Designed miniproteins, single chains. Designs and how they scored, part 72

Each design is a single chain, and the fold is of that chain. pLDDT is the mean over its residues in the fold that is shown.

## One batch from the design tools (miniprotein)

Design m2489
Fold by ESMFold2-Fast:
Structure m2489 (fold): chain A 95 residues (1-95)
Amino acid sequence: KEELLEQMKAALPSLSPEMQELAEKFIEGIKEGIDKLLEAASDLLREMAKRAPSPEEKQKLLDDAEALKNKDVESLGEHGKKLYEEIKELEKMVK
C-alpha cells in the first residue's frame, strides 16, 4: 500500500541514474501492478534509444523495450534483463 511504497523507496539505496529517472513511474506502477512497471521500463529503453550513439545500439534498446512489454524474458539483452530483475525485486517487496 502507500506505507509500503514509501518504505520500498527508502529501502532501495543504490538505484542507477536511469532507475532514478523512473522513480515516480515505478511508484505508480507498483500501485497498478507489474504490467505498469514493465511499461515504464520499456518507455525508459525507448528514450535511451533516441539518444543512442549508433543505429546498432538504438536497435538493441528498442528490441529490449518490445521484449519487456511482451514479457519475453529470453529475448532481453543486458539493459532489459537488469530492468526486469529490478522490477521482480520490487514485486517481491510489494507482495
Scores: mean pLDDT 67

Design m2490
Fold by ESMFold2-Fast:
Structure m2490 (fold): chain A 88 residues (1-88)
Amino acid sequence: SAAAEEEKKQALIDEFLALLREALAANPSLSQAQIEEKLAQWEEYLKTLSAEQIQQLLDDVQQMLALKEQYENSDAAQKAQLEALAAA
């Protein structure tokens, strides 16, 4: 149903905004007001996208976070290989 599709899209938006909130909160240069403004702007943008487009953005962000975690837990040789892979 249309209601189920809207609920799915809203769930994806909420998931993306939760990840973004955590990332922004880690930046000590940003005030709470600036964080809320950035989140509101992203929410408006995401509402213009399809559920499939939002899912793709989530997949891309999750892949980047996984690569970052792997990089942080790697020795110098493995870091060089991961940097080359990320640049491709």
Scores: mean pLDDT 79

Design m2491
Fold by ESMFold2-Fast:
Structure m2491 (fold): chain A 73 residues (1-73)
Amino acid sequence: MMEELQKEAEEFAEELAKKIVEKYGGEIVSKEVTETRVVVEVKVNLPGDIVKLTIIAVIRGNSIAVGVEIETK
């Protein structure tokens, strides 16, 4: 069911965000949950100009695609 996949996507994205926060000392700044995607934004103190990581989990049929977008200053 789409509902089960949405729950799995949310839990997976949130778990990844928590691991990033624990390792790099950042914080979760936003979380958006829809029927087809979960987006979690994390602000981190990484070397250089990296200011934000965005974890995106997208539901596609019977699969979940996960990616991470890195934003620099």
Scores: mean pLDDT 75

Design m2492
Fold by ESMFold2-Fast:
Structure m2492 (fold): chain A 112 residues (1-112)
Amino acid sequence: MTLERISNLAKQAAEYFLKAKKYVEEAARSAGLPQSEIDKAITPYSIYQLAKKAIEAGGDEKKAQKAIDYAKRAYELIEEITRLYKERFGYSLESAEGVAMMFVAIEYNRLK
């Protein structure tokens, strides 16, 4: 069923997001970036931006690249959930994105 598929995609996205966040925080700390910059890494895009900043500051490129790779995988799964809400339930793009992010946040909090 579509809802079971969405639940499984949200769980996978949460697991990839958790890994992305861990690696970007380690890369940022290795670059000597302040905690205030690390705290901005709350979305796949902001993780990507922090990873790029960590590389530019001379941080651990391997960890930064892993963060980018996991953030991309998390984003691709969020896009698939968004697509399913839009196509199967007739949600607007903004509403579908909001619901997708909410489900991923719920699964992320369960892993924490």
Scores: mean pLDDT 83

Design m2493
Fold by ESMFold2-Fast:
Structure m2493 (fold): chain A 82 residues (1-82)
Amino acid sequence: SELERLERALRLVEEAIRASPDGRVSRSEAKALLLERSEELGLSEEQIEGFVDWLDIDGDGVITAAEVERAREALEEFRRAV
């Protein structure tokens, strides 16, 4: 399902944040990472762009662990609703 693909994409971003010295990644870095893995994730470029925009909730161009946690909670809630 799309939810499972988004959960997998979120995990990749979370891993990149954990590997980052600052505990954060840029929006462009996250997008590039997901686009590189788009075939493996089964996500289109449009889906990746929308997902990264959704992760960058404050629009500052940086994705933090707190934003990833919020996104994980939202995906879990969507999963329960479907």
Scores: mean pLDDT 79

Design m2494
Fold by ESMFold2-Fast:
Structure m2494 (fold): chain A 56 residues (1-56)
Amino acid sequence: SEEIEKFKKELEEAKQKLLDAARAMGYSDDQIAEMEKRLNERIEKAVKKYEEKLKK
């Protein structure tokens, strides 16, 4: 579904902006990696829930 792909892309772009902002604020690579891991888990869960609602 194009809607699911668009949703995934928007979440991935939001994640990248948050990580870039954290780097600019002086967070360490280890802290950025932990943030990315946590954001990836949340994105995967959100996408799965959205996919399940749209599946026929």
Scores: mean pLDDT 82

Design m2495
Fold by ESMFold2-Fast:
Structure m2495 (fold): chain A 65 residues (1-65)
Amino acid sequence: SAADRAKAIALAEKEVEELKMRILEYDPNAEVRIERDGDTFTLKYVVNGEEREKVFDARDFLPLV
């Protein structure tokens, strides 16, 4: 449903923001960027000179049948 999708998107966004905060707590000088493409959030970050990324798909936050 549209309501379930909206809730899943909100949960994915919250998880991405929480991980961003944790990275910045670990390294305050870390470069952190969040990109959104539809229902997908990508967290891109540089810690200790290494570029890394983590993908969050809102569909993973939908209720299991």
Scores: mean pLDDT 81

Design m2496
Fold by ESMFold2-Fast:
Structure m2496 (fold): chain A 85 residues (1-85)
Amino acid sequence: SAAEREELLRENSELIESYEPLIEFLAETLKKELKSKVPLEKLKEAGREGLVEALERYDPSSPLPFLSLALGAIEGAMRKLIAEA
């Protein structure tokens, strides 16, 4: 629900902020490598959305580290936006 999403964002604000440099690095790298016309700010926004989706679906009983799930989700969201442009 929207209320559960807002709670998740508030509870994980420090974690989300800690991923900001990585999101920026990935957005800049993909924009250059794929010669995308998508604005950097939109790619960063897509990356943050991917991170939040990874947080929502993360299962701590999984052997997969959160970082691996987060990286895939961030990059996947950015690549999807570029492909749709």
Scores: mean pLDDT 83

Design m2497
Fold by ESMFold2-Fast:
Structure m2497 (fold): chain A 100 residues (1-100)
Amino acid sequence: MMSLEELIKKIVEAIKNKDFDEAEKYFQELINKLYEEGVPFEEIQEFALTLRKVLTAMKNKNYDEAIEILEEAIKKLSGKIKEALEAVKKAVEEVKKEEE
């Protein structure tokens, strides 16, 4: 089974490839792993809602909206969830640059 770091890398790769079905798959695995690691359930739920909003914005090519959603969540969350959101934000910024 994959580590948290490996799952984050897989989500980032899927986002960069615009494979949102694969991103959703690894996202679900990451949520389960965060729960196993003892991250507070409320923080995991906020993270899950954030990633779903980001994936929806990305599918609609609203990259600026996706970045704004990630920035607001990064301000409120900490630890491994914050690291995951920062990695996802970098991936979204790379996709936006490619589409310009």
Scores: mean pLDDT 82

Design m2498
Fold by ESMFold2-Fast:
Structure m2498 (fold): chain A 81 residues (1-81)
Amino acid sequence: GVEAELAAEQAELDAEQARVDSLKTQYENDIKEAKKLTPEEYREIASKKYLELGRETGHAKNEAARAASLQAEYDALKAQQ
């Protein structure tokens, strides 16, 4: 029935969401490690990781918001030096 089909579709969506969340966590850990580098290197690495995540998830439009957040973080790190 329709309910069983919706349940199966939801399970597939949940599995895809878990995969995306795992990938995001890996990227966020890579970005945190990059904070040990110079602000310029951090910006380069974080920008690349956000772009890759956007392509993998199909949410490329969210990249602009990520880029703005990254710019603010870069400016904050540079101001602390």
Scores: mean pLDDT 69

Design m2499
Fold by ESMFold2-Fast:
Structure m2499 (fold): chain A 69 residues (1-69)
Amino acid sequence: MKQRAIEVIEESGLEPADKQLGIRAIEASKTPKQLATALRSLAVLARVRGDEESAERLERMAEEIEREL
């Protein structure tokens, strides 16, 4: 899951600094719950940036992780 999340962030319309911060947050996540929380936070940031597609993908991934909890 982390690799897919990183790919979404890299493909997103986020600023380069926000992409780096997001990737580091994903890599630092040690539990599925932490990863889901990071993805939801990044989805909010993507939506603020106007990247609804990336926001929806990140939210969907967070839901998939939460379903496996």
Scores: mean pLDDT 81

Design m2500
Fold by ESMFold2-Fast:
Structure m2500 (fold): chain A 61 residues (1-61)
Amino acid sequence: MEETIEEIRKIYDELDVPEEAKPLVESTRRVIERAVREGRNITPEQARQALEDTVAFAKEQ
């Protein structure tokens, strides 16, 4: 569990997130971390995809 959360945080830190997208992407990261802590089987790859999708979505707004 903790190892997965650490990987998710590392992925978030490595993302090139525009300032306007940061609140939305950070919200998505927090939701993913909560789901992992609640026992959901979320892989680092799925977390990366969700964060990248959130950045793409924010850029379209």
Scores: mean pLDDT 78

Design m2501
Fold by ESMFold2-Fast:
Structure m2501 (fold): chain A 91 residues (1-91)
Amino acid sequence: IEKVIKEIDEIIEKINDPNVPQEEKIAIAEEFMKNFGEAPPEEIVKFFMEKEGLKTVEELEKKAKEVVENKKNGEKALALTILTAIREAKK
């Protein structure tokens, strides 16, 4: 989770950086939207499981909860998004 949160935080930071060229921002936003935007909750969960090398949703949920308790700012927000996706995927 820590590695994935860092990668996604870097993407969000670049999208919000006024010094990044518009073409690069569009490319970054399109890649981000593939994984989050309109993606089903199940695909979001699968993406994070694959990136972290986890085999069960329970392991991902445990790691996300640890991040919520121990991290702040974008890391905590992303971990909360993962937990929300897990809850929605179970419905």
Scores: mean pLDDT 66

Design m2502
Fold by ESMFold2-Fast:
Structure m2502 (fold): chain A 74 residues (1-74)
Amino acid sequence: MPSIDEILEETRARLEELVATVPDPRARRFLLGLVEHAIREIREKAKSPEEAREMAERLLEEFERLVADLLAQS
């Protein structure tokens, strides 16, 4: 099973890919800051790799919705 750090590194990469689809460079910078904050929060709160995975999957869902909403508002 992957470690908490491996799960968080995978999640960061996927979040950064989502953020890269946002055309506004200022919005991208803000979202990248949010990614770093969220990854730190999961690292501090997760007690197991399973918990980290669950938290990471919820975070990815939230970011997918946020990015989709931003793209729809063009």
Scores: mean pLDDT 82

Design m2503
Fold by ESMFold2-Fast:
Structure m2503 (fold): chain A 105 residues (1-105)
Amino acid sequence: MLDEIIELSKKIIELYIKKYGNGEELKKQAEEAKKQLDEALEEAGVPEELKKAVRELIEKSGVAGMVAASFLLEEYVREKKPLEEILEKTKEKLKENVEKGEKLL
């Protein structure tokens, strides 16, 4: 499941690069997103399993991992369900965003 989330996030990044170009601007957005994620992890009292998943996503996939982590944390904040259910919903939302992105290109 985590691997599938990473692959979907990579596709979203590829679609973004294709539509808006690549390089400096995407890096700035990623740096800002990382700062927001670090603050959210500290303030929200996030379970250790979720913190571990977020760290693994970012470390293994960089910008794509940060996108995946953002969706994962958003689902956790909204529903506060077990990690397994949050991962499944995150995958569904990422898949929808890939499909929408492909239609806009």
Scores: mean pLDDT 69

Design m2504
Fold by ESMFold2-Fast:
Structure m2504 (fold): chain A 96 residues (1-96)
Amino acid sequence: GAAALRETLAELLEKAGEDELAEKLRAGTATPDEVEEFVKAHFDEVATALVRTMALALGFPEEQAEEIARLYLEDIEAARAYVIKLLGLTEEQVAA
């Protein structure tokens, strides 16, 4: 669900040292622009983590969720398009 995706993104922000932005995201006070900058810088990590989180949310076991995430990494353009859609971003905002 949306809460699980938000928490996954917050954990990635904390891992990158963006503790303040992670707290804002959990509180629902982060702006789209703040999140967009992080996603652009860490796109592959965000895409992988979101695909895994979505697979788990759909009821796949952890091992299968990890395999699904790895398969999507083999087709980065498909994973990219999927994450862009989930985050409400445009292709132009990520292609830099």
Scores: mean pLDDT 70

Design m2505
Fold by ESMFold2-Fast:
Structure m2505 (fold): chain A 85 residues (1-85)
Amino acid sequence: MIEELKKKLKEAGAEKIYVVEADSEDEARLFILKAANEASKGKTVGVIVTYRTPDGTVRTIALVFKPKEDGVEVLYNEYRERPLP
């Protein structure tokens, strides 16, 4: 799954891809904000964040941010959810 998402993010134009595991949804949001902030500085940045929820699911968010005059543009956005094995 992660390797498949990395390929999709590269195809979407990501020059750099971060793959991170977060301990919570709030931490996942912080990683996403960091990637968006890096992209706002003139670089197309991909991020894949995986985290577990209290209800026993694993969530994966994959995003590509492109620099834009007033911030960032989202080129790719995928969300996946699966039960814990």
Scores: mean pLDDT 81

Design m2506
Fold by ESMFold2-Fast:
Structure m2506 (fold): chain A 100 residues (1-100)
Amino acid sequence: SDETIEKVRKILNEAGSLVGDTLQSKGLEKEAKKFGDWFLEKVEEIIEALKKGDTEKALEILKELTEEAMKVMDEANAPEEVKKKVEDLLKEAEELVKEA
């Protein structure tokens, strides 16, 4: 549904903002921008797949996005509390995508 798709977009954008803010707090401003630009492109690809009813494609892209976000957070030595919040948001998005 359109409402579910907008919830997915909102949750993914919240996750991306937390990652970007964490990178900036570590002095990784260029890395934060590169990740942010890539993350926004992947969010739009997920939304496009959902609008087409291609749930499998949306989940595939979301998995790629989740793996990269967690990798970037680990490499930046992000606080465990922030990593958990990002993981929880991405898991919530996965569950909503499965319902879309």
Scores: mean pLDDT 88

Design m2507
Fold by ESMFold2-Fast:
Structure m2507 (fold): chain A 108 residues (1-108)
Amino acid sequence: TPSLEEVVKKMEELAEELRESDPEKAAEIYLAVALGALRRGDFALAERFLRKTREILGLPDAPLTAETLLELVKIITEKEIEEDPSITEEEREEDFRALYERLEALLA
């Protein structure tokens, strides 16, 4: 079984390969690593990958907060929502609210 460090390294390498051809997918991978790091309490790793996510999306640097995390999630998922109209706006709003509450708890 690969270690967390090995998994993170492989995901970072995959995202770097996708950076030029599919920057949106690279951003999605970086954000996934950042969220995984937060769940483990690794704030340094989370900040590093959030910076990479913001950088690839052309966004300015920002502090690690539930609001800045939710902003990135909304940007990335908005592309997926445009491709799948079966997801209602009400369902999306509820999911984002639940996510915000979880992020606030993780950062408290």
Scores: mean pLDDT 73

Design m2508
Fold by ESMFold2-Fast:
Parts: C-alpha cells; structure tokens; sequence
Structure m2508 (fold): chain A 104 residues (1-104)
C-alpha cells in the first residue's frame, strides 16, 4: 500500500512517550504519527543524542526514556522511527481514526 491511513489517526501516546514529546515542546496530549515522529526528531536534536564524527547517522539512547522504548543503546533514525511506531501500535490509544502503519 502506498497510502498510510495512520497519518490521519489521532493517538494518545503512552505516558513515557508523551513526556518525551512535551520535552520537545509539545503542548497537547493527542497527536498523529507524523507529529509524534517530528517531535521525536526534535527531542533528539534538543538533547544532542546524535553520534557525531564516529558513527554518522546513529543516535545514542543509553540512559534515556527513549532507549527504554526502543530496547537498544544505539539506533539509526529509521530503526528509531520503526521502534516508536511499533510501540504506538502496541501501547498507544487511538482517540480518532485507525492506527495501522507500515514500517519503513
């Protein structure tokens, strides 16, 4: 499928993820998958979690709440996004629409 129906779904993230989003400047409790991924990216930038000069394109999540969601200390952005989507599918509450997302 080339269309992603989850893009329009409104999701209440689990508390651990919601706390991460609020640290990235989020002010509401309900988000689309695209909004969540954008806020996760902003969180990575604000916390300076990108591994620089050693492994470009990796993020060090050790000792972060995000690392607890992913279950790994170091991940690529793609691996991180897939882990967040999987976490939302299992633990998120759909408030409006349907949460079915094709992993990247």
Amino acid sequence: MTTNPAASAKILPPKILLDILKKAGAKKDVYTVAEILGLVRKYLENEKLQVTDVNPGLYDLSNTPLGKIVGKDRVSLLELFNAVIGYLLKNGKVVEGELTYKLL
Scores: mean pLDDT 73

Design m2509
Fold by ESMFold2-Fast:
Structure m2509 (fold): chain A 82 residues (1-82)
Amino acid sequence: MEHSLTLPDGIVITFTVPEDASVLEILDALEDAIRAADLPEETKNAVLKAIDWLRENAHVFENLTVEELVERIRELTRLYLS
């Protein structure tokens, strides 16, 4: 299924994951999309840091929907940019 992440700078990143994708599969797809995107280095690093934090804590977040996981990444990215 196709999903999107809206970054603090207003850039929208689109990515695709299977309907039953695990948190780790969702994070891998997002990381690939972020690394391929033409983003400011500070924004890219902040998003990747958010993804890494969630990856390290994946078991805590395994039951989140893709939309809930995307919102967590957006919140963490804002914190890392603050």
Scores: mean pLDDT 80

Design m2510
Fold by ESMFold2-Fast:
Structure m2510 (fold): chain A 79 residues (1-79)
Amino acid sequence: SLEAGKGAADAAGGYITPEQAGKFANISPREGYAAGLGAMVAAGNGYGGDIEKSRQAMEFVGATGKAAEAAAYAASLGG
């Protein structure tokens, strides 16, 4: 949703636009938001499969437990 997209963009410090974040959240705010934000953290910071650092980064930006799981998955794929 647009509201979830704005929240994701704000949590990312403007790294992605609200429109892009909204697209990630369009399927389900929980699943889409988590997947998009997780992929962004893994790619943007180059955690390269460091699941624990990816989880900490997601928690630092106020991610939910589901977002942390998505970040861990994205990081494992990127390493």
Scores: mean pLDDT 49

Design m2511
Fold by ESMFold2-Fast:
Structure m2511 (fold): chain A 84 residues (1-84)
Amino acid sequence: SKALEADIAAAMAEIGLASAIHHTEDEKVKAILQETLDAVAEAAAAGDLAAAVDALRKGAEAVKDDKEVQNLLLLSAENLERVA
């Protein structure tokens, strides 16, 4: 089911973001990740997968100086876009 695949992809993106927030010591990066998580969760709850992808890509641009975190957000966006 495409809807089930989308729900799983969104849940995985949220788990990845929550994990990154927990392991990040940089308060500015942590704040950007929290804003991104909140936006992704809101969009996913509304069924707006395009908005969730946009939120992930915006977050990735905001954290571009942290390549590992940026790559996590870009991979999450790509995965969700495939099932949207």
Scores: mean pLDDT 86

Design m2512
Fold by ESMFold2-Fast:
Structure m2512 (fold): chain A 81 residues (1-81)
Amino acid sequence: MKLIFDTIFEIANLISQYKYKSKEDILNEIKKVLEESGATPEQIERILEIAQKLLDKLEKNPNISDEEIFKYLVEIGKALG
């Protein structure tokens, strides 16, 4: 539970940097966090897909609601559990 919580917060922090880092760099850092957290290859692939979708939405509409962003973080949490 605590490891999943910490992993989600690290991923959220990386995604929050979308204005300052390339999508590629953010996804690579998320992958490293997941590998260090002991996520399976299947979990990593799924979470990277979710993160990429969120980053694509933020790139098109940086004013998306906090509620919509939170839904993506919940999906990441489900993929880890």
Scores: mean pLDDT 80

Design m2513
Fold by ESMFold2-Fast:
Structure m2513 (fold): chain A 65 residues (1-65)
Amino acid sequence: KLKEENIKKIEKLLKEQKSKGMTDEDVKKEAENILNEQIEKLKEDGIKEEDALELIKNALEEVEK
């Protein structure tokens, strides 16, 4: 659920920014903003910050596979 959606959001965002001719630095900043927003949302749902970070990291790792 959260893992798959997070992977899709980040991958889609990276592809769209790349197609616009944005630099890798700009793309990274945008990805970090998405990650931070997801962490805050998960904390609001009662998930521990450590667990939220691990979920997001695992989602990103799946994209790289």
Scores: mean pLDDT 65

Design m2514
Fold by ESMFold2-Fast:
Structure m2514 (fold): chain A 97 residues (1-97)
Amino acid sequence: MLPPTDGMTLEFPDGTRVPVTPETLELLSELGDRLRQAQTAEEVFELHRELMEELVKLGEITEEQARRWLLALLDSLHRQGALSDEEYRRLVEEIRL
């Protein structure tokens, strides 16, 4: 059994802290399962985008916090060579709109 998650928070790279609720934990579990099946950096990005959208719907983070986190992820994937310059520009534009 996992230890009790009561009072736990997640800290994102931008310093954003999100309380670990049953809903957040379920989303993280689903993301983990789907990430194991992901074959491309674009699929990894789309899974994280879906997670951020759900966290915004739950009121756990703001839309601005979600956007900053997704931009940081894209920057990381691009620096690792996992995204082409064209894919990176397209996805950055999609987040900003």
Scores: mean pLDDT 71

Design m2515
Fold by ESMFold2-Fast:
Structure m2515 (fold): chain A 74 residues (1-74)
Amino acid sequence: SHMDKVIEAAVELFLQFVESREALLGRKLSREEMEELRDGLIRWLTQTENLSPEEAARLREALTAAMEEYLASK
């Protein structure tokens, strides 16, 4: 579906933002810093893709899962 593609692209972009920010800072991001990036990406995509509250919730769940997987892989 269109939403599945949006979610896949958002997860990829989120992980790229995390890695780029860590490279610039020379350190790993905190959970709180990753959550701020997640929330910013949700706001941007909700505006640009005109997401419903239910679609925005699905996006949040996917980005949160990606964040938890990234943190567990360290």
Scores: mean pLDDT 88

Design m2516
Fold by ESMFold2-Fast:
Structure m2516 (fold): chain A 87 residues (1-87)
Amino acid sequence: KDKQFEALVLGAIVHALLGDSEMAVDLLQKARSLSTSPKAQKYLQEGIEAAKRGDSKSAVEYALKAVEEEVGKEAAEKIRERVEAMQ
């Protein structure tokens, strides 16, 4: 479950950074459906709204906060490192 959640969030971040807001929103919605943390669900909703308006920076930050709340700080940092390596 956690690995699927992390993969969906990483995919959403990649698509948001590439300007593919539609796919980023779809992947964040799928991640939200797997989420069991109310705080993570709130951050995912904020990320979805940011992605819909083309604010990739805010979408990425909210997605990372969602991973921290759902899975933990270490998982969020690993995703952040992967995202930074792609830029």
Scores: mean pLDDT 85

Design m2517
Fold by ESMFold2-Fast:
Structure m2517 (fold): chain A 74 residues (1-74)
Amino acid sequence: MSPIERAVHLATSLARRENVPEAETRRLVALIRDALERGLSREEFEALARATLSPRLAAMALMVWELVESALAM
């Protein structure tokens, strides 16, 4: 599974577990996918997530990013 596919799966699973609405889940997944495909830095992604998502969703996005980035660094 590609890192992007893994991130999307993790984001979707976390959102489902936390009962996030479908529209918000799609926004979260789209943001993570776009950021990874563009190769954004963690700092750029954090700024974008905080600007576009609710505080709760931004926190979830950062958790998914950190997990995927840690896996990519190994």
Scores: mean pLDDT 78

Design m2518
Fold by ESMFold2-Fast:
Structure m2518 (fold): chain A 89 residues (1-89)
Amino acid sequence: LREKIKEILLETAEKIKNEEVKEKLIELANSPELSASQIVNQVLELARETKNKEDRILLLETVLKILELVGAPQESIDAVRETLEEEKK
């Protein structure tokens, strides 16, 4: 599970345009002490603060992938999915 979360974060980091966001994702990928919920909260914060629409969409897609991977409540998954669909408009 940790290995899969790390892989997802690193794949997203390769696609991110903002260098600070990229560095933070790599930091999160290499922080095994953080829980999945802590990682999700940090990525959501990055998405909220990101001015680049493409980066924000990638970060929200990353959150959705992690939530689905860890079997998060459907309510949480649906909330992120709705936010992602709104961003794509």
Scores: mean pLDDT 82

Design m2519
Fold by ESMFold2-Fast:
Structure m2519 (fold): chain A 89 residues (1-89)
Amino acid sequence: AAAALRARADELGLAVTALRAAGVQLAGVLLDDAGEIVSAVLAEAGARVVSATGTAAPGATALAVVRAGESASATQADGTSASGTAAAA
């Protein structure tokens, strides 16, 4: 789990940079389709969106990085997207 999350974080490097440029800090990671601990939380969270895009082909996994108490969405080159707030440990 931790190794897979690290690989996703590395893929999100470009999206993270874009999110920071948009004024979003790192506080959590949201996963969409192949989500682990936060995929269900993402679906339930009434997230306000902050758009970002990565250039890496993530292998059909959409990732979003959020600031504590903030919401984010990300659209990957794959066309997958995710939005929500981080509410897991």
Scores: mean pLDDT 36

Design m2520
Fold by ESMFold2-Fast:
Structure m2520 (fold): chain A 55 residues (1-55)
Amino acid sequence: SAPPLVLLSHEEMEALYSRMSDEERFAFEKERLQLAGLSDEVAERAARWEVERYK
């Protein structure tokens, strides 16, 4: 099974991100933030900001 997303370090996330499309990065971040307890709306906004930062 996949490891808990919330336990990934920033460095591990950077490595994973470098192999993803923008759409995959958005989906990954949104899921991670939702698992961390954020609402769908807040998680989507934060995920968009993270993806935009890495474009």
Scores: mean pLDDT 72

Design m2521
Fold by ESMFold2-Fast:
Structure m2521 (fold): chain A 72 residues (1-72)
Amino acid sequence: MLEKYYELGKKASEEEYEKLKREKEEAEARWPAELAKAAATESPEEVEEMKRLYEGNLKLAEAFLKGAEEGL
């Protein structure tokens, strides 16, 4: 999956790169507050699943951005 996102990134436009980079920064900025809310209201298992999904999405975004940077 990471390799596929890297290849997609290499084909991305500058506009797509800037958009995803901004969305990633905004998501990272929001995550501590979202995690704190989840920790207060959800089970530990639910919180761990949210962390896994967030981490997985970040890795995919990083692979895409890496590909786009090398494609520019």
Scores: mean pLDDT 81

Design m2522
Fold by ESMFold2-Fast:
Structure m2522 (fold): chain A 76 residues (1-76)
Amino acid sequence: SSEARTLEGLLRRSLEELLGKEKGEALYNQILELLRTETDEARLREGVRALLEEAGVPASSAERLVNAVLTLHRAM
């Protein structure tokens, strides 16, 4: 959907601004793969949180990005 594409672009930009282009794009691709393979919202939330924390994203920023990913998932 148009909404999903907009949210996807915003997520990619946020990750690139936070981690730099190369690391942000790599993490974005990992999150997209998780979105493709995980259908359970609670497991998706935990998986995304773990990926963000492993990348060194602070907990407060991680929670905002987890919510953005869940919003994207619901728009897909």
Scores: mean pLDDT 84

Design m2523
Fold by ESMFold2-Fast:
Structure m2523 (fold): chain A 68 residues (1-68)
Amino acid sequence: SDLERLESLSRDEQLALLREILLAQGVPEAEVDTIVAILRRHRASPAAILAALKGVLAHYGKPYVPIP
């Protein structure tokens, strides 16, 4: 599952992956930077990072694709 893939990564690697996916989908860099900063500050769990990824993509009308 996507959650298991994230759980195999460190928090910094999870946040880097979220950033890469959001930028590749055309989410504005300023928004991505804000989200990454919030998740890092709050020591977000893999589940919270995955929820943030899905939520931001939905907000911008972008499709969620499985994590590679």
Scores: mean pLDDT 84

